# Designed miniproteins, single chains, part 12

Each design is a single chain, and the fold is of that chain. pLDDT is the mean over its residues in the fold that is shown.

## One batch from the design tools (miniprotein)

Design m410
Fold by ESMFold2-Fast:
Structure m410 (fold): chain A 94 residues (1-94)
Amino acid sequence: GRELLEKQIAYINGLIENGKYEEAIATAKKILAKDPDNAEALIALGKALKKQGKYEEAIKVYQKAIDLARKQGNDKLLAEAQKNLEEAKKELEK
C-alpha cells in the first residue's frame, strides 16, 4: 500500500544521501518493474542518476515523472519533478 511505498522511497533517498547511488537505482528499478507508472519511484531514480552524473538519463526519467504526475493531478509531485528536471538540465549545460 501507500505506507510501504513511502518507506521504500525514504529508503532510496537514504541510499542517495549516503552515496549508494547504484543501490538506489537498483531499488527504484525493482519498484518500477512492478509499477512502471510510479511517479515517486521515477523521481527517486532520476535523483540517483543525477548524482552519478547521468544527466541525460535523469532528464528522460524526470520527464516521464512529470507526464505521470500531470495525468494523476498530483501538483506536489509535478512541482518536485519539474524542479529536479531543471537542475539536471543546468548540470548538463556545464
Scores: mean pLDDT 87

Design m411
Fold by ESMFold2-Fast:
Structure m411 (fold): chain A 80 residues (1-80)
Amino acid sequence: SIAEKALEALEKGDFSTAARYLTAGVLDAIGRIIEAELRGEPVDEKTRKLLETYQKAIRALNDGNVEEAKKYLKEAAELE
């Protein structure tokens, strides 16, 4: 999964690669939400929660809180 790849990068200290996977995950989740809205379909609650969890991981990384970021990435992987 995207979250698992981001977590692996972060565990190796590769913050740049982790941030790029997180960005891809956010864009994918946003795209799915927009597509559902354009089709007049209900947005999957799991997809909304996944987007929120990716955003929490990004905020944790920006705050320098690596352990909190890893926690949210693990939660995101379970939602994928």
Scores: mean pLDDT 86

Design m412
Fold by ESMFold2-Fast:
Structure m412 (fold): chain A 70 residues (1-70)
Amino acid sequence: MAEVEVFRPGRVASARVEEKDGKRVVTLTYEDGTEIARVTADSDAALQAGVREAVRLAKEGKTGRYRVEP
């Protein structure tokens, strides 16, 4: 399972990967470092699915919290 939170609409320019509390966290940003979305997952498959969906949702202007399965 991946938890996806989209803060802003727009095109993702960069990603930062961190590990927190045994989960992987990816923060997606504009070129200026402003956070667009955050994805938290407990597996590689869930992380990949969550990041793909977060990029799509941000591009479509769909802010909010979502749950994604691989």
Scores: mean pLDDT 82

Design m413
Fold by ESMFold2-Fast:
Structure m413 (fold): chain A 58 residues (1-58)
Amino acid sequence: SMAEARRRKAIEFAKELLEEKGYVSEEMVQELMRTFGLDREEALAILREAIEELVKEK
């Protein structure tokens, strides 16, 4: 679905930001909200999923 595709793109974007910066920041939450039209709870859920995927991919 379009919602699933959008969620996947948001997770990949968050993974790239996390790899570049090495930490979670308020700016990253705001950027996810702006770029993908997410509310704060959804942006935080995306960041959590991205962190879990990065840990599992090693």
Scores: mean pLDDT 81

Design m414
Fold by ESMFold2-Fast:
Structure m414 (fold): chain A 70 residues (1-70)
Amino acid sequence: SKLIEEAKKILEEIQELMEKLPLEEREKVAKKAHEIVLKFIDAYDNKDEKAMKEAIEELKKLLEEVKKKV
């Protein structure tokens, strides 16, 4: 699925940038990423493409937040 590959790519970028953050900030980012991934999985199981796209947009916002901190 194109949406799954897009979500994976954003998560990989977040994980790479997290290595540059202090431990406390990494834990906060990891928790947020985990919550978004669970929303994406629920949307995928329900075949809800709109909710999957919304979860991807949340991941993109998290990536932008992390970029500002590094």
Scores: mean pLDDT 87

Design m415
Fold by ESMFold2-Fast:
Structure m415 (fold): chain A 58 residues (1-58)
Amino acid sequence: SLEDAKQTLYTLTRYVEDGSLSIEELERMVDFILSRLSPDQAEELRKLYDELLEKVRS
């Protein structure tokens, strides 16, 4: 579901922040999750991903 995808994204982002996961690995995992969602759900998750990625890169 979209909510499960969002929870997974938050968890993966925390792993990037603590150094357990690279940004490249995050991008691959997010691409996989997006491929399993409807177009509307994927668009919403992409927007969240972009916001979280900006915070991680700052």
Scores: mean pLDDT 82

Design m416
Fold by ESMFold2-Fast:
Structure m416 (fold): chain A 60 residues (1-60)
Amino acid sequence: MKGIYKATAPAPKDSDDELEVREGDIVEVLEEIDENWYRAKNLKTGEEGIVPKSLLEKIE
């Protein structure tokens, strides 16, 4: 689901496709990739990548 989400835990970047997030970062979800992953943009860094849905809490 598209929207604004908050990272509830850090996600270290372990591949070029992944989005690095720190706990408390605000991300814009752009699309759903599958049942486990979103494609999102970190609004603090401007970077885009895939991020686990389980780390994100929808705020808007």
Scores: mean pLDDT 79

Design m417
Fold by ESMFold2-Fast:
Structure m417 (fold): chain A 85 residues (1-85)
Amino acid sequence: SELLEEARRKGEEALRALEEGDYETAKRHFVEAARLLSRYAESQGNLLSAETYREVAEALEAAEPTLEALQQAEEDAFARARERA
């Protein structure tokens, strides 16, 4: 799937930026990857996964560009997803 391949590429770019300490770039690419994964999940009929990745993208977008804030945003998004399950 082209969406999955693009999401993987964005995830790899985010990890490289994270290793370089470029948290602003890492945040941007993680948000893009999460949005692509949400669209892919919708295309597969997996609405719960689609909603989860949408919440992850929103949480990351709202977070400060620091390692701790990005980790906390991801944890909060998955906690909200567990409430829906």
Scores: mean pLDDT 83

Design m418
Fold by ESMFold2-Fast:
Structure m418 (fold): chain A 55 residues (1-55)
Amino acid sequence: MSAEELVAKGLEAFGAKDYATAAEYFAKALELDPSNLQADAGLALAVALQREAEA
């Protein structure tokens, strides 16, 4: 899978409020393209919101 496809899947999961799945996809996107700022920002936000949902 391409990093861009993984970012798209992360955004889809994020829109569904599935922050754990979104974080997983954004992390995989960064493994393929560490310069992908959208994946980096998305991962940080998804992780923060996942922690809020668990609280």
Scores: mean pLDDT 80

Design m419
Fold by ESMFold2-Fast:
Structure m419 (fold): chain A 78 residues (1-78)
Amino acid sequence: MNRKIAEEEAKKLREENIAYARSLGLSEEEAQRVTDEAIKKAIELVEKNPFEGLSEEQKRLAATTLIRMLVLEAARAA
């Protein structure tokens, strides 16, 4: 996979989740913090419970959904 494309995808995903967190009423600083914490938690959860038996596309969709859910939960807790 082209490394530049992967980095652009990751940047876009982060920016989209920051915008989502801001739409929930968080400041830009809180939205960045919440999004970064959600990404970190998603990585930890995937490492503890890898998506065994799923295709790479299904794993990507599951990880994206998990990040979005964690952002929503953190925004509600803030």
Scores: mean pLDDT 73

Design m420
Fold by ESMFold2-Fast:
Structure m420 (fold): chain A 77 residues (1-77)
Amino acid sequence: SKSVEELVEEAERLLREAERALEAGKLEEAKRLAEKVKEIGRELLDKGAIPLGIAFILRAIGIEFEAELLERRKEEE
């Protein structure tokens, strides 16, 4: 199993990848990466790192929301 520090590093890498995917218009990829971050956030919660787990889940939800907004704008234009 991964340490809290390893999970945080992995989540930060995945969030950077998700932001790059958003910038590139790869919206499904961004959502897929955000889902992985939510999984890591849940594992952090299970390990008792509650503030970190919640923070990563909320950041991932933000990426998903932005991707959905961008998809809607493309469909409406």
Scores: mean pLDDT 86

Design m421
Fold by ESMFold2-Fast:
Structure m421 (fold): chain A 70 residues (1-70)
Amino acid sequence: VEELVKKAEEYYEKAKEAAAKGDGKTMMEYLFKSLQLYKEAADLAKKEGDYELAEKLNKKQEEIWNEFFE
C-alpha cells in the first residue's frame, strides 16, 4: 500500500507541475496514473483489512478530481 501511495503522490506532483505550465495533455496523463494508483492502494488496503485507510484513499481520489476538474 505505502509504495502505491508514494507512486500516486509522485504522479500527482507531476500533474500539478504540468498544469502550472499549461500542458493539459501531460497533466491528464499523470493525473489518471495517480488516480489509478490511489484506487489500487485503496483496494489493497481493504484486502488487508485496513478499511479506514481504504476510505481515506478513496476520499483522496475525489479531492484530487475536484481540484483539477471542479
Scores: mean pLDDT 80

Design m422
Fold by ESMFold2-Fast:
Structure m422 (fold): chain A 106 residues (1-106)
Amino acid sequence: AVEEAVAPPGATIAQIEAAPSLEEARELAKSAIEALTALAVGFIRVLYREGRISEEQARALLAEVEAIREEALERIENAEKEELPGIVLETAARLGDLMVAAAEAA
């Protein structure tokens, strides 16, 4: 659901695979990570604004999103082209699981 519902703007797995260079593939993968993390941050902010989670819960969730983002970006910088789709999909799954947990706690 998360992978289809939050498809990154300007980047898809097919575009990463079709990219003519490793540098271009990494830029597409980084754009995908930034789009996914922006959606997660937006969702947490909505839960906080609606009074569904506390400020402390919101800060903890935002810190976890940032940790996931930083780890994904580091993996991309050290990855070969064929590993990039997996990193994007794994990051989408991790952020999706975190958003489901946040919604259930709300």
Scores: mean pLDDT 81

Design m423
Fold by ESMFold2-Fast:
Structure m423 (fold): chain A 88 residues (1-88)
Amino acid sequence: MSEEELLERARELLERARELLREGRVEEALELLEEALEVVEQLERPPLELVRELRRLAMEALRLAETRELILRAIGLILRAIGLELDL
């Protein structure tokens, strides 16, 4: 994929994840956030705003998470997003 296609894909995934979190569909939202992070990690220079949005949504997922598995997945995403922000 081109960098522009990766950016658009990441934004689409984050928008859908936000909608799923609003519906309380935490597991499905985490799946999309995990995919979005993988796409963002492929970018040579990911936009800071996009990384911050991913982290904010992962923190929202953590707040809504009701199982140990979902909590750990959300924490993992938050830590990976923080790592990306520190490299920018």
Scores: mean pLDDT 85

Design m424
Fold by ESMFold2-Fast:
Structure m424 (fold): chain A 57 residues (1-57)
Amino acid sequence: SLIDEADRLATRGWILAQEGKKEEAAEYFRKAAELYRQAGHTDIADELLKKAEELEK
């Protein structure tokens, strides 16, 4: 499902962020956010987009 795929992408983003790969992590969070938005979870999508933006600062 879209939610399961989004969860996998978000998890990969968290791992990359922990490894210091901030730009790659941000990309995965954006991809996950897109899928969550398509699934109707706009609040989760917005939170992940905010995390992606914070990583790129």
Scores: mean pLDDT 86

Design m425
Fold by ESMFold2-Fast:
Structure m425 (fold): chain A 59 residues (1-59)
Amino acid sequence: YEELYEKVERVASDPNASEEELEEVFKWVKEEAERLKVSATQYTAILLYGIGLRLDREL
């Protein structure tokens, strides 16, 4: 699961990443989570992690 967190972290914390790039990463995470049979709880945690990083950047 670490690769999913790292991918989200790279895009969400990147000041040059657009909203569209973040949306693409979330779509990729959904597809990979389905393929890897990641639990709904773990998948949600990955998404919240990315959202948290994006919001923290605005503060």
Scores: mean pLDDT 76

Design m426
Fold by ESMFold2-Fast:
Parts: structure tokens; sequence; C-alpha cells
Structure m426 (fold): chain A 106 residues (1-106)
């Protein structure tokens, strides 16, 4: 289960249309599996999502300080928001931010 979270983050960072569509499908699969996970498995998934959210939020903060282009800042803003939503168990909000990422790469 945690492996799905790690794969979601990897696909979001690759920023390909195909990768982002796959990331959204993995979020949908995780949402469907969620009520069948043990409390320990749910905590593990949330912990991995929290770590990746923190990494994305750090990259966003550093990117702003370094004056990276607005498109780069927007990508990390949406990646950070998607991973933070996953960490909070808000699968619908995570998918919303992934949809915004998909729109940016079209």
Amino acid sequence: MKEKVDEIFRLLEQRTPEGLERAKKLVDELEKEWPNLSPEEQKDVRFHAELHAGIAELKLAVGRVLGLPEDEIRFYELIAKAMRALAEGNFEEAKKYIDELIELVK
C-alpha cells in the first residue's frame, strides 16, 4: 500500500500526461482499498504521504527563494497540495490537484 503512495509521488514528479493519469488511477485504487486496510496499514500510507508532502513543500519553498519560473512553482504547489491531501485522507481533493496538473501538461 505504501508502495502506491511512493509511485504516485514519483509519477507526479515526472510530469508526463501518461504518468499523471496513472497517478490519478493509483489514488482511485487506494481510495477503493482504504476501508479494507488495517489501522496499521492506514497509518503507514498516511506516513509515506506525509513524508512526500513535506519533500514537495520544501522543494516549493526553495524554488520560491531561488526565483524559479512560475510554471515550476505551480507544478510543485500542486504536487505539494496533492500529497498533503493524501496525507489527510482526502482522496477527492488529491485527485482534484492531479487534474489541475494534467491540465498544465496538455
Scores: mean pLDDT 86

Design m427
Fold by ESMFold2-Fast:
Structure m427 (fold): chain A 98 residues (1-98)
Amino acid sequence: AEKLLKEGKKYLEEGEYEKALELYEKALEVTPEEDKELRAEALANLGEVYLKMGEEEKAEEYYEKALKILEETLGPTHKALIRPGTNLGLLRIQRALE
């Protein structure tokens, strides 16, 4: 799964959002349920792809799923929550002002 996450990140950075999406979805599919940290990373990356595609509702759903897993496995104050938590918070603020 780690290789798929790295490859997906490359396509995300290049603006190839559909290909990044495919690779991150594949990463989530092949990652066991017990590998919570890696599943949360894939979910957070899916949220970032959807956000860049303008799919705000889907981005919010994936960030919420990632944060829930990270809070349950690493606790609510762990640094891994900063990026998806900040992105979700900013997205919610933008939507509330629209």
Scores: mean pLDDT 77

Design m428
Fold by ESMFold2-Fast:
Structure m428 (fold): chain A 70 residues (1-70)
Amino acid sequence: MEEAQKLVEKAAEEVHKKGLSKEEIRELTLKLLDEAIKLFADDPELVALLERVREAVENNRPLSELEASL
């Protein structure tokens, strides 16, 4: 479960070290979330969580709003 989020975080750290813009970081994060959703397609609860994170990133919603929805 947390492995997919850690992969996204690691990629964000690498991207940040390369000096990419915040928009480019978000675009790459969305691509990584799509990849994680496909990898964990057999876990509908994890897929639903990842889709919520992807929607928040895509719509520029603060992640704290997802915590309020949990």
Scores: mean pLDDT 68

Design m429
Fold by ESMFold2-Fast:
Structure m429 (fold): chain A 85 residues (1-85)
Amino acid sequence: KEKAREALKKLLDKLVEAGYITPEQAEKILETFEKYWDKAPPVVRDAVERALLGAEKNPTATLEEIKEVIDTAVRTLKSAAELNE
């Protein structure tokens, strides 16, 4: 949980610093991530954590690629959480 959240925060900070998204959009993304994290099954959480850590560790990732990873991760968590409710 902490590793995935910290990776997401660092990626969101990069997007905000570059002007790609607003601080308000970043906060909403983080809130959505936290809301659905605990409702998603462990296999989905592990996959999302690996994807976010991979994006954070990649120094050549474009802002667009970073945003796509974040959007996919959040959508995956939300979909998995909704299926378990």
Scores: mean pLDDT 79

Design m430
Fold by ESMFold2-Fast:
Parts: C-alpha cells; structure tokens; sequence
Structure m430 (fold): chain A 60 residues (1-60)
C-alpha cells in the first residue's frame, strides 16, 4: 500500500544518505520510514511493514 511504498522509498534514501556521509538526511529519512512502516502495520500489510522496518533499522 502507499504507506509501505513510502517506507521503502524513505529507507532507501536513508541508506543512500548513510553511504554519502549525510547523517542529517539519514536521520530524517529513517524517521519517515519508521512512521510509514507503522501505518503499513496498522493496515495489516505485514510484508510491507517488514520491508519498511528493515529500511528504518538500516538508517538508525
């Protein structure tokens, strides 16, 4: 769903920021990924929630 897609995208951007050495962007995108992953969980999208959480964990 949309929240799972946003969580995955934000997590990818957080990982890119980490590789670029941009800690501020990594924190920002990691927080966004976590928020969308929680919304995906509420919607019952377990696979999308898991992907978003993994992306957030890589950023944090």
Amino acid sequence: GPHAEEAERAGRLAAEAIRAGDGEAAQKYGSVATAHAKEAEKAGDEESFRRGKEASDRAG
Scores: mean pLDDT 75

Design m431
Fold by ESMFold2-Fast:
Structure m431 (fold): chain A 94 residues (1-94)
Amino acid sequence: MPTAEEILKKFLEMIENKIEEDEFKGFTLTREEFGDTIVIHALKGDGRLAVIIKDGVIVDVRAEGSKEVIELAEEIRKKYVGKKIEEIKKELGL
């Protein structure tokens, strides 16, 4: 399982480079945009993770289906929900 830092670096790379689909450490990743909202979906087996970004701020993280994916989502939530993408990039050395 990737760390919260590793998977979030990958999500930020997808946003920066406008990558719609990617793969990372067994996850299939997709990026969707709805006006001011960006959603990154990460799927691994029966596990689902979604990071929701509005106006450049991570506003929510949702997960289901796998204990490991739910635990990863909780770590992302604790560290990054409420933070601006630009602040997170600086914290992660991007």
Scores: mean pLDDT 86

Design m432
Fold by ESMFold2-Fast:
Parts: sequence; structure tokens; C-alpha cells
Structure m432 (fold): chain A 76 residues (1-76)
Amino acid sequence: GAAELRAKLAEAEAAGDHATTAEGLAAEAGAAYAAGDYERAAELLERAAEEAAKSPELAEAVEPLRKKAEELRKKV
């Protein structure tokens, strides 16, 4: 039975883990930005973008996260 359903569940769980990690990294980047640590904020946003790229739900967030990281690197 259900080999395709098991594969889809595993993909959804992996995508969910990547989405959760991306959101956590973005939140940490926001805290670093508020503290004036633009270098750390940029690094965290770049990592958030990499994790978001692994989740279909966050695909549209990847480019905005990368652009924000580049803006913050210019302030360092």
C-alpha cells in the first residue's frame, strides 16, 4: 500500500522542519538587528533563506530574505 503517501508525509515533515528552522532564524535575525548587530543579522537571514528554499511554503520568502541580508551587509 501507500508508499507514495509515506514519501509525501516524509517530504511534508522535512519541509515543515525547514520552515520552522527558517522562521526561527529570521526571528533571531530580527533580535540581532534590534541590538545593532547587522553582521549577525545578515548571517542569520542568509541561513533563513537557505532553509526557506528547502520548504515549498516559504519559496516566495527566499528572495526577500537574501535582499535584506545584502542590505544589512552594506551597513557593516
Scores: mean pLDDT 78

Design m433
Fold by ESMFold2-Fast:
Structure m433 (fold): chain A 79 residues (1-79)
Amino acid sequence: MELVEKARKALEEGKYDEAIRLASEALQKDPDNVEALRLLAEAYRKAGKTDEARLVYQRILERHPNDERARKELEELKG
């Protein structure tokens, strides 16, 4: 939980590489942590790592098919 909070703060501060690292560490501890997946996807997107962001949003939708935010973000990244 604390890693997710730190990742969110890093993302809000524009520290995208730090947000990616912290969200990835949270996912190593809990691979099903949707908040960590969302933060990782947003951090990749804001860092311009579009392909990595798409893969993370797809992973969210596989676990949570009704996640409207993830679906919308994925559609926007597809073109």
Scores: mean pLDDT 81

Design m434
Fold by ESMFold2-Fast:
Structure m434 (fold): chain A 67 residues (1-67)
Amino acid sequence: MEEVERFRRESRELLDKYSEEGKKKMKEATEEYSKRVTEHIALAVGLVEGSGTMVDGYREEVLRKRS
């Protein structure tokens, strides 16, 4: 019986830690992804200098479609 109780206790502690780390990682991944997207857009602007309208249009349409 104590084995079951130990398992529950250890599982809860691990779950709590894992949950916190999971949430932290999720937030970090979201921030990194957002930053990468912005960087890619900036790179596209650099490649198509003088075509800011095209880049803005693409970016706006992507955001609009997801929103």
Scores: mean pLDDT 64

Design m435
Fold by ESMFold2-Fast:
Structure m435 (fold): chain A 130 residues (1-130)
Amino acid sequence: MNPPRPQTSDPSRPKRPPSKQVQFFRDVVLETLEAHPDASVFRDLPDAEGRARYDYPKIIKNPMSLGEIREQLDNGVYDSAEEVAADVETMFANYKKYYEEGSPERLAAERLEAIFKKMWEELKKIPETP
């Protein structure tokens, strides 16, 4: 006699399928950014070698990385391409705030931001067909 335990309480509501723009962001924009040679700097948050751990959160209000954006896209957290773009822009703004002009990290951020902006203009032209 095995007592049945039917308790899988996952209160996850059925997720809406991603919009055509969100899908393009995930499959083209984010993949292109992640594949770029300079993307390793953005894969994870700056690893605080004990000193930056307290300084980075004080300077950077909303820390963001390509890895976090990928995870949020895969988990269906974003409702629109504009929400994904806001996190990408936050990531670039954080690097431009934390790193000085002309630093390798700042130049990498500026190069990826330029690529992102070109791809974002193309993404905005995609009609969200019902």
Scores: mean pLDDT 71

Design m436
Fold by ESMFold2-Fast:
Structure m436 (fold): chain A 113 residues (1-113)
Amino acid sequence: KVEELERKAKGYEAKAKAYEDTLAEIQSNADTFINTGDKEAAEKAFELAMAVDPEKGRELYQKAMDAYEKNEEEAKKIVKELADYATSVLQENIDKARKKAEEYRKEAEKLRE
């Protein structure tokens, strides 16, 4: 039972780290586009965000593509909105996963008493 709880805790810790890594990659790519106009960086940020929230990610992607041809600064604002939105969603997922991991670790520790 203790070993199973520790395994579950490690699973949630790994899940939290995966969300943290995805968030860092979205933020890095969004910042690259905002600072340099690198369209490939913007596309990578949208691809990662669509994996998190396909509906919202797709909506913002379409808006950014429509804006980019007319006004690069508007496209940069939309990419920032995407990064901010993805940050809020992923941060909630990170916090929930970290909380679950801590709960399982505390339960395992109590069983060792």
Scores: mean pLDDT 82

Design m437
Fold by ESMFold2-Fast:
Structure m437 (fold): chain A 108 residues (1-108)
Amino acid sequence: MVELTQPESVTAKVGEKVTITATASTDVGTNISWYKRKPGQALQLLITNATTRAPGVSDRFSGSGSGTTHTLTISNAQPEDSAVYYARDTSTSPDVFGRGTTLTVVAP
């Protein structure tokens, strides 16, 4: 079974660049998707196939990586980016989610 490991929490200031790295227990290629969940909102798709931004997603969000190491990057962090971010492995059945990274964006 593939295991996805993410940091539990990340804190950033408004305007900073944030990186969230997911590490897979085995090579998953580019079969990683990234999701965002704000309190009181539905789960939102951000990135598919490691690097492809979903329609309607801000260009501040980007994905990179291949194999066992995948990174979600958020440029110019905004208070509205405070959320839980999940990596998902789509290379296996059933699909595997990471435990999520809680991002807290602090006002300057």
Scores: mean pLDDT 83

Design m438
Fold by ESMFold2-Fast:
Structure m438 (fold): chain A 68 residues (1-68)
Amino acid sequence: DAAARVPELVAALSDPDPAVRLAAAEEIGRLGGPVARELALPALQAATRDPDGRVRLAAGKAIAAIRA
């Protein structure tokens, strides 16, 4: 379920592989909800400064989605 997956996805945002970080940001945005907002928001904010532009864009979209 979403609550169980959010901590795993937050950990994946720190993965050395940008493809893993991208997938994590996209999935957090897709899941949304209060658990994602509480647990993932600081990590997603850090990901908006990621060296990979795709990760930065996905993190921004995820933040918008979980705040809606």
Scores: mean pLDDT 82

Design m439
Fold by ESMFold2-Fast:
Structure m439 (fold): chain A 98 residues (1-98)
Amino acid sequence: MTLDELNERRVELLKKMTPEEKEAFYKALDALQKMLGATSKEEAQRYADEAVEYAKKIKNPELKRLLVEYARMVAENAPTPEIKEAAQRAADEIEKLL
């Protein structure tokens, strides 16, 4: 799945969501995006923890699946092994919430 396809699915799903779920989703997504710029294993793991904690606040399973897809994409495009490992952990932990 391409980033453009993920972004289109995000727009459609968020039209139907509460403001609280939208906020949680965007904060989780922001953490995943910041992970790509992490300069240490500790920083990458911290962003993974943030993404998972915000994902727990989302009730809609389609939004959780979308976050899993974003986390998998971060892992695929990770500039370091540490970021890849953190992104894979975030994806796996969010998927377990489904």
Scores: mean pLDDT 84

Design m440
Fold by ESMFold2-Fast:
Structure m440 (fold): chain A 60 residues (1-60)
Amino acid sequence: RKKQAEAAKKVLEERGLKEEAEELKEAIENGDIEKVSEILSKLPEELQEEVLLAAVEAAS
């Protein structure tokens, strides 16, 4: 979870979405799936894919 949260945060921070990055990191670390889905749904589809891919790679 920590590695996945950090990877997701980094993707959003690199796009200048620091507030969303912080919220997403906390949601992932806490296992709050509903909050994760809510945050991702507000992002462009391309960015959602990048976040999910980075999190999956960090979990491997």
Scores: mean pLDDT 78

Design m441
Fold by ESMFold2-Fast:
Structure m441 (fold): chain A 62 residues (1-62)
Amino acid sequence: SMMEELIKEAEELEKEAVRHYALGDYKKAAELLRQAAELYKKAGLDEVAERLFKSADELEKL
C-alpha cells in the first residue's frame, strides 16, 4: 500500500541518518531525519514525525 511504502522509505532514511550521525555528519543526519518525518506525516504517523523533527532540531545544536 502507499502507506506501507511511505513507512519503508522513512525507515531507510532513518537508517541513513544513523550512519551519518556515527560519522559526525550531524547536519546531514538532521536533514535525513526531517525527510523521514515528512514521510511519516504523509503516512498519518504524526507523533512519530513530531519526535523525529525534535531529534533533528537537537542534532543541529551539536
Scores: mean pLDDT 89

Design m442
Fold by ESMFold2-Fast:
Structure m442 (fold): chain A 57 residues (1-57)
Amino acid sequence: MKEEAEKYWQLSMEYLEQGDYRKALEYLMKALSLMDEEEREKKLEEFVKKLQEKTAT
């Protein structure tokens, strides 16, 4: 089950890098729903940092 969460997380990051924010969010939500609270907090922070870096230009 954690392996599936990792796959969705990786897909969300790939779509984020491609600029497909809708799909990035869809896969992010899927990944987070399969993670515990601690993992969700870490992944959300990583996602937000990457999004900020990509949009801060």
Scores: mean pLDDT 78

Design m443
Fold by ESMFold2-Fast:
Structure m443 (fold): chain A 65 residues (1-65)
Amino acid sequence: SNEEILKRVEEDLEGLKEYYKETGDKELVLEGLERGKEAAKTLPDEELREKILELLEKTKEEILK
């Protein structure tokens, strides 16, 4: 379901933020977010795609602070 996909993405992004907190590897984290953005663009459901892209952008903003 779309809810399960969103939950997985949220869990993956939390893991990515934790990795950044532990390592400070901003380049690798930003590359991961860009790959996630490309993957999200292939999703057929427009609403789900937009929600995932918003989560990715929000995470990027948190990392860039």
Scores: mean pLDDT 82

Design m444
Fold by ESMFold2-Fast:
Structure m444 (fold): chain A 50 residues (1-50)
Amino acid sequence: MITKEELKEIFEKLGLKLTDAQLDAIDRDGSGFVTPEELERFLAALERAA
């Protein structure tokens, strides 16, 4: 598990900026941590939206 802040920093280092709304959408359970399943679902949604 990683925090929403750590996920945002990782994406910023890759040249992508996540909004707080996108981070909240990834963290569906509201725990403040991102599970591998939540991240995979978000990445799949991004690929389909692109």
Scores: mean pLDDT 72

Design m445
Fold by ESMFold2-Fast:
Structure m445 (fold): chain A 91 residues (1-91)
Amino acid sequence: MEAVIRVEKTIPLPDDVKTEEEAKAYAQKVADEARREILSLPGVLEAGVIAKPDLEAKTVHLRGTAVVEESKAEEVAKEIEQRLGFKTEIV
């Protein structure tokens, strides 16, 4: 049986990112990197991460899900938190 882990993290936008297009490009890069890193963890079957930049707040909000084997859910959630700094919630 599969379990879903929700992941969330807020990071700062670099000071040199000044346009909406630059912010979207940076957000996409960070989302792609996070997805790759989560998917590389043992027990992860699928991963998706989206990133929403906020130019006014100078932040990027990362939100995603990892699909894992139910028996591995707690182990993978801890690994995501420890290695990648995401807040996790097992659904």
Scores: mean pLDDT 86

